Designed miniproteins, single chains, continued (3). Designs and how they scored, part 115

Each design is a single chain, and the fold is of that chain. pLDDT is the mean over its residues in the fold that is shown.

## One batch from the design tools (miniprotein)

Design m11987
Fold by ESMFold2-Fast:
Structure m11987 (fold): chain A 70 residues (1-70)
Amino acid sequence: MQRIVDVLDNVSERQAMDEMRQMAKQNPGSVVHVIVRRSDGSIVMFTYDSVSGRVVRRRVSQQEADDLIS
């Protein structure tokens, strides 16, 4: 299963969700992760699984974000 990861700085959650949906549409059969880094240092990840059609939002650590990008 292919993973697609995108990193966005200081964007709204709405914008991140729109980007995630667009990437999922362009990459059928993939799991799409959009990582949002906020100015306050918080990191939020949106995950879309094209097989289940499910969207998951969770806060992640810098280490988890770096592991996904690598």
Scores: mean pLDDT 76

Design m11988
Fold by ESMFold2-Fast:
Structure m11988 (fold): chain A 81 residues (1-81)
Amino acid sequence: TTEEVLAELQKVGEEAEKADKSVKEKIYKEIAKAIEALKAGDIEEARKHLEEAKKIAEEEVKDKEVKEKILNEIEKALKAL
């Protein structure tokens, strides 16, 4: 459900706070775009932005624990779409 996805996106943001400023800003930007797509009913656009956030987390988050937590919450959001 949209409510379930929005809850998971909030958790992605909370875990992203622990990343470097430049990386967390990139993740926040993609999450914001995913939220706007969901509000517009564009599930495929929301999915694309969540996949981009996942890529940023995999490639740019240096701390393994922070990376794993961010990726876990993004995967939950993707499954809830």
Scores: mean pLDDT 83

Design m11989
Fold by ESMFold2-Fast:
Structure m11989 (fold): chain A 82 residues (1-82)
Amino acid sequence: MSLKERVEEFLEILEKNGYPVSEEDREALLKAVESGNPAATAEAIARLLQKLGVIYAEDENSLLALGAVIYRLLKEGKLPKA
């Protein structure tokens, strides 16, 4: 499964658990994935989850570190499936 397919599956999990993702936010995240930049993708994931109230971070470094962990789990297919 590609990283894009895993991210799309993750967005479906968010919606099924009561975290609606706007079309604009979905497109922004998928654009980051398609860029092939791991740092940009990790940041996009962290910002989306913070906006939805799924995660909390006290500072920028903690937010980016959490985004990097979630990105790694998505890339390795270790997050829960839809």
Scores: mean pLDDT 79

Design m11990
Fold by ESMFold2-Fast:
Structure m11990 (fold): chain A 65 residues (1-65)
Amino acid sequence: SAQEKLNELLKKYIDERSKKMEEVVAEGKAAGLSPLEIQRKIDEVAKEIHKKYSPEIKKAYEEFK
């Protein structure tokens, strides 16, 4: 189902994003980076993950519509 596809995609997206976000935050804090610098790194990771999943998310969303 469209719901099942979305759930699977969101789970993978959230898992990768959460893991990388935690790593970036931990490394940034340890390095004494500002919140803005940490946010920039998070944005880059989020952009990469979105690019990776965006076509499949769009397709699943269209099927649900």
Scores: mean pLDDT 79

Design m11991
Fold by ESMFold2-Fast:
Structure m11991 (fold): chain A 88 residues (1-88)
Amino acid sequence: MIGEKSAEATGELAANGLKAGVPKEKVARFLAAAMRANREYAELLARKFAELGAKISKEKTKEVLRLAAEIGDELAREVAERELKRLE
């Protein structure tokens, strides 16, 4: 439960950062690091970010997910690529 709630809150924090004008590269690095720190709920974290981010800017959200896939490990890449496909 705590890991799940933390993942959702982290996804929301990343989306709010995007809305506040934080550079996409910083948001992507934050997401990649957060997914590594909470591997069990990485998919939930990325999905929550994608859902909220798309309401702000679908294009910027896709850019962040592409960067997170490039910067992150294998898990981050797989998860971010899945969310990119959902936004098509």
Scores: mean pLDDT 84

Design m11992
Fold by ESMFold2-Fast:
Structure m11992 (fold): chain A 97 residues (1-97)
Amino acid sequence: HHHMTDEEILKKIDEAEKKIDSLPGNEAAKYVIETVKEIIDAYRRGEAELSDEAIDKLIKVVKKAMEKLDASTPRSLVNELIAATLELIGLKIEREL
């Protein structure tokens, strides 16, 4: 695994936000979920830096993806976006303690 700097993480988040604008809602949501999982997994392995700014941007990107969902969206996908949001909030709280 490549070690990702905070600058590389922020760029990856910006790319995910652009994908929300370019992809259909369900595909955008899947891309965002995979991006969040990749970043958190890399951080937990000590392979990525993760600033509070990056966590805040990830939460905003997840929220933006949720706003593009419609009646065709599987409940599993909605649940994964909620879980991703809670995990990101949990990381911020853990780092303050």
Scores: mean pLDDT 83

Design m11993
Fold by ESMFold2-Fast:
Structure m11993 (fold): chain A 83 residues (1-83)
Amino acid sequence: SKAIELLEEAKSLTTDPKAIKLLDRAIEALKKGNLQEALKYTQEAAKVLRERMRKGGTMNEVLALQKINQAIAAIQQQIKEKQ
């Protein structure tokens, strides 16, 4: 899955334990086909990284957020295709 690949790449680019836990939950939800739960956890991970970046972000954190936003778009597209 492209979404799983993007979330695994995002995990490699962040050291935030809360973001990593949310990304792991999103990946588990994707593997189970629970797209709505995956979207929720992916959006929560994006929020955690955006809040961290307000206090000073690294280039890796910017790249992680970009990968997460791409994963959100991919999950939303999969949800539309199921309807």
Scores: mean pLDDT 87

Design m11994
Fold by ESMFold2-Fast:
Structure m11994 (fold): chain A 100 residues (1-100)
Amino acid sequence: SLKDELFELTQKILRGEASQEEIDRALELVEQMIDNAKSEEDIKAVVEALRVLILYGTPEQQKRAYELLKRLYEKYKDKLSPEDQAFFDSVLKEIEKILE
């Protein structure tokens, strides 16, 4: 149900039809799914949603999305390949330079 709600909100955001409240709801769902991820598919769904939120959010929402991406990486780092770990570490460091 959380995946389905997040997917519907993500599609609405991509179409430019989402309200600010709906984008904030998508961020809340991403946070809940990070805390409760049980499968590789859950992790993939969160990454895809964060990508959309980063592209279409306000600067404040983008900053929150980057903080959630960092949290996802820190929690599931050991489940990622060494190549993916190096890539995400590089991306997060670059983003931190831009936002701070």
Scores: mean pLDDT 77

Design m11995
Fold by ESMFold2-Fast:
Structure m11995 (fold): chain A 103 residues (1-103)
Amino acid sequence: AAAARRAALREEARRLLGRLLAGVAVYLRRLGLEEEAEKAYRLAVELVGPEEAERLIAEYEKVDFPELSEEEVEEIKEGIRELEANPEGYVEALAERLAEQRA
């Protein structure tokens, strides 16, 4: 059923965003951006739950990230602010993109 497929894509989008935010939280904390890192962590917990968020954080703490420019870091901060304002809207938008890419 189309409704079941849409629900599955939303859950996949939620997991992908949670994974991205967990990695972002680890990276921003390494840069000393504690406030933004905490916001990213809270969003990851909201999307995938505390147990999965903690697992993802532990996984990313073992990873060496490429050095990002100051401009790229500011883009990440803006993305966190926008996502914090409407997390469910971002899940829906990503689910739509996933559906289009797999069409």
Scores: mean pLDDT 83

Design m11996
Fold by ESMFold2-Fast:
Structure m11996 (fold): chain A 94 residues (1-94)
Amino acid sequence: SAKELMEEALEKVREIVEEGLKKYPDDKGLKALLETVEEALEAVREGNLEEALSLMRGIYTVAQLIVRDPRAPEELKEMARRIVEVLEEAFRKL
């Protein structure tokens, strides 16, 4: 189902962001990204799939900006690329 697919994708994204926060615990962007992921998970659980999809697109945009930022550490770019891949696979199946 769309709900199960969205939950699985968001759980994977949460794990990636939490990994990033272990290396960069004070990164405000990663903290904001984690908050958005938690909001998207709540929207999915409440059955608000349209809001969840909108939030997932927001996460995707932020991850792409990190990948393209020449000032971002390479490890952070690698984590952002993994987020992009997870969400692109989810969007293809939705």
Scores: mean pLDDT 88

Design m11997
Fold by ESMFold2-Fast:
Structure m11997 (fold): chain A 117 residues (1-117)
Amino acid sequence: MVDDESTEVARLIGRIIVATVDVRALRTPRLEEIMRRILEAVRRGDLEAVREQLRRLDQVIDEEVERLRKELGKDLSRNEALAIKAKERGEEIEMQGYLQQTPSITKEDIEKLLKEK
């Protein structure tokens, strides 16, 4: 009863952190809106809404990567496309500052996900 749900919550938290980095690299209003919806679902303890919004986020990122492949005429991996966009924005590595500027989960948000009641 604790193992599957706790493991899923931990995996969702990891995915949200990674998604925050990807959203910052691409910086589209659509991705930022999805990230806000993820955080709102986290604050409500709505794990299904978190899962659904993360699936939508992955789809939009894949669409943006495909758009970049067409624009550049190159078979880019997702990581290569994200690196190109991060470089274009003059960002190299400031994970702490990035998380402070982009909508992200907090310790309190994580505690709300774990306290399902």
Scores: mean pLDDT 69

Design m11998
Fold by ESMFold2-Fast:
Structure m11998 (fold): chain A 77 residues (1-77)
Amino acid sequence: MAKARLLKALEGSEQATFDAAQLQSILNASLGYQLTDAQVQDLIDEFDVDGDGTVSGAELIEKLSSLSDEDFLRLLS
């Protein structure tokens, strides 16, 4: 599952912050290079509580863990 692979890739990165480029690299590595810049930006916008354009690894892991597979796929559409 794409979500499970992404969660595995984020292990040990709970204290890191991710911008759009960093998140795109991790997502593309986990999903086989399927995400566009626009799709990654939509994910940042969904998870960016502060509106600063970055997401912490801990917040990203928690959001992904609580998100259903259907909702996750909708964010990528």
Scores: mean pLDDT 69

Design m11999
Fold by ESMFold2-Fast:
Structure m11999 (fold): chain A 88 residues (1-88)
Amino acid sequence: MELEELRKKAIEAAYKIGLYGPLVDRGGPPEYRKIYEEALAEYKKAMEELKALLTAAGRLDEYEEILKEAEEAKKKGEEETFEKYGYN
């Protein structure tokens, strides 16, 4: 239950990092920077907790799978922002 909740939080945070990263880089409103920084903190915390739990369970391979899922979520967020705002 807790493990699946942490996975969802990590992936959602990664997606938000992707969505707001390009907007922050383009000099968007300070509100975007706050959301981006909060997403970075949430992602780091969730991934650290997931790594500890999966290492203790002998399932470190699943941690690597979650890292890949998070990278894909971040990429999707970036692509959605580029499509919506026409950034290259």
Scores: mean pLDDT 83

Design m12000
Fold by ESMFold2-Fast:
Structure m12000 (fold): chain A 97 residues (1-97)
Amino acid sequence: DFDDLVKQLGQVIIKGGPKSGVVAAQAAIVAAKKVGGDQESIDALKKASKDASKSKTPQDGAKAVVDGLKTVKKTSGDSVGTAAAKAALDAAKQTSK
């Protein structure tokens, strides 16, 4: 479920680097908006995208995105959090370059 998705996402971003984190956070924003996430959740993901873009280490980028998604789950619930996490993971896996 959500915890497995964010664990996998963290590992994918660590291997893909900061660009994978930014793409993941952007996909999560789109998914969260589509499923009715709160503005606080959207703001957390925007911060995660910005923090990931400034990170030069894969670990820091992964942490920023995972922490953002955990905030989405806490503020908008498991359904919104899971949808955002799944979209983020799918986008990170498809990131090339």
Scores: mean pLDDT 80

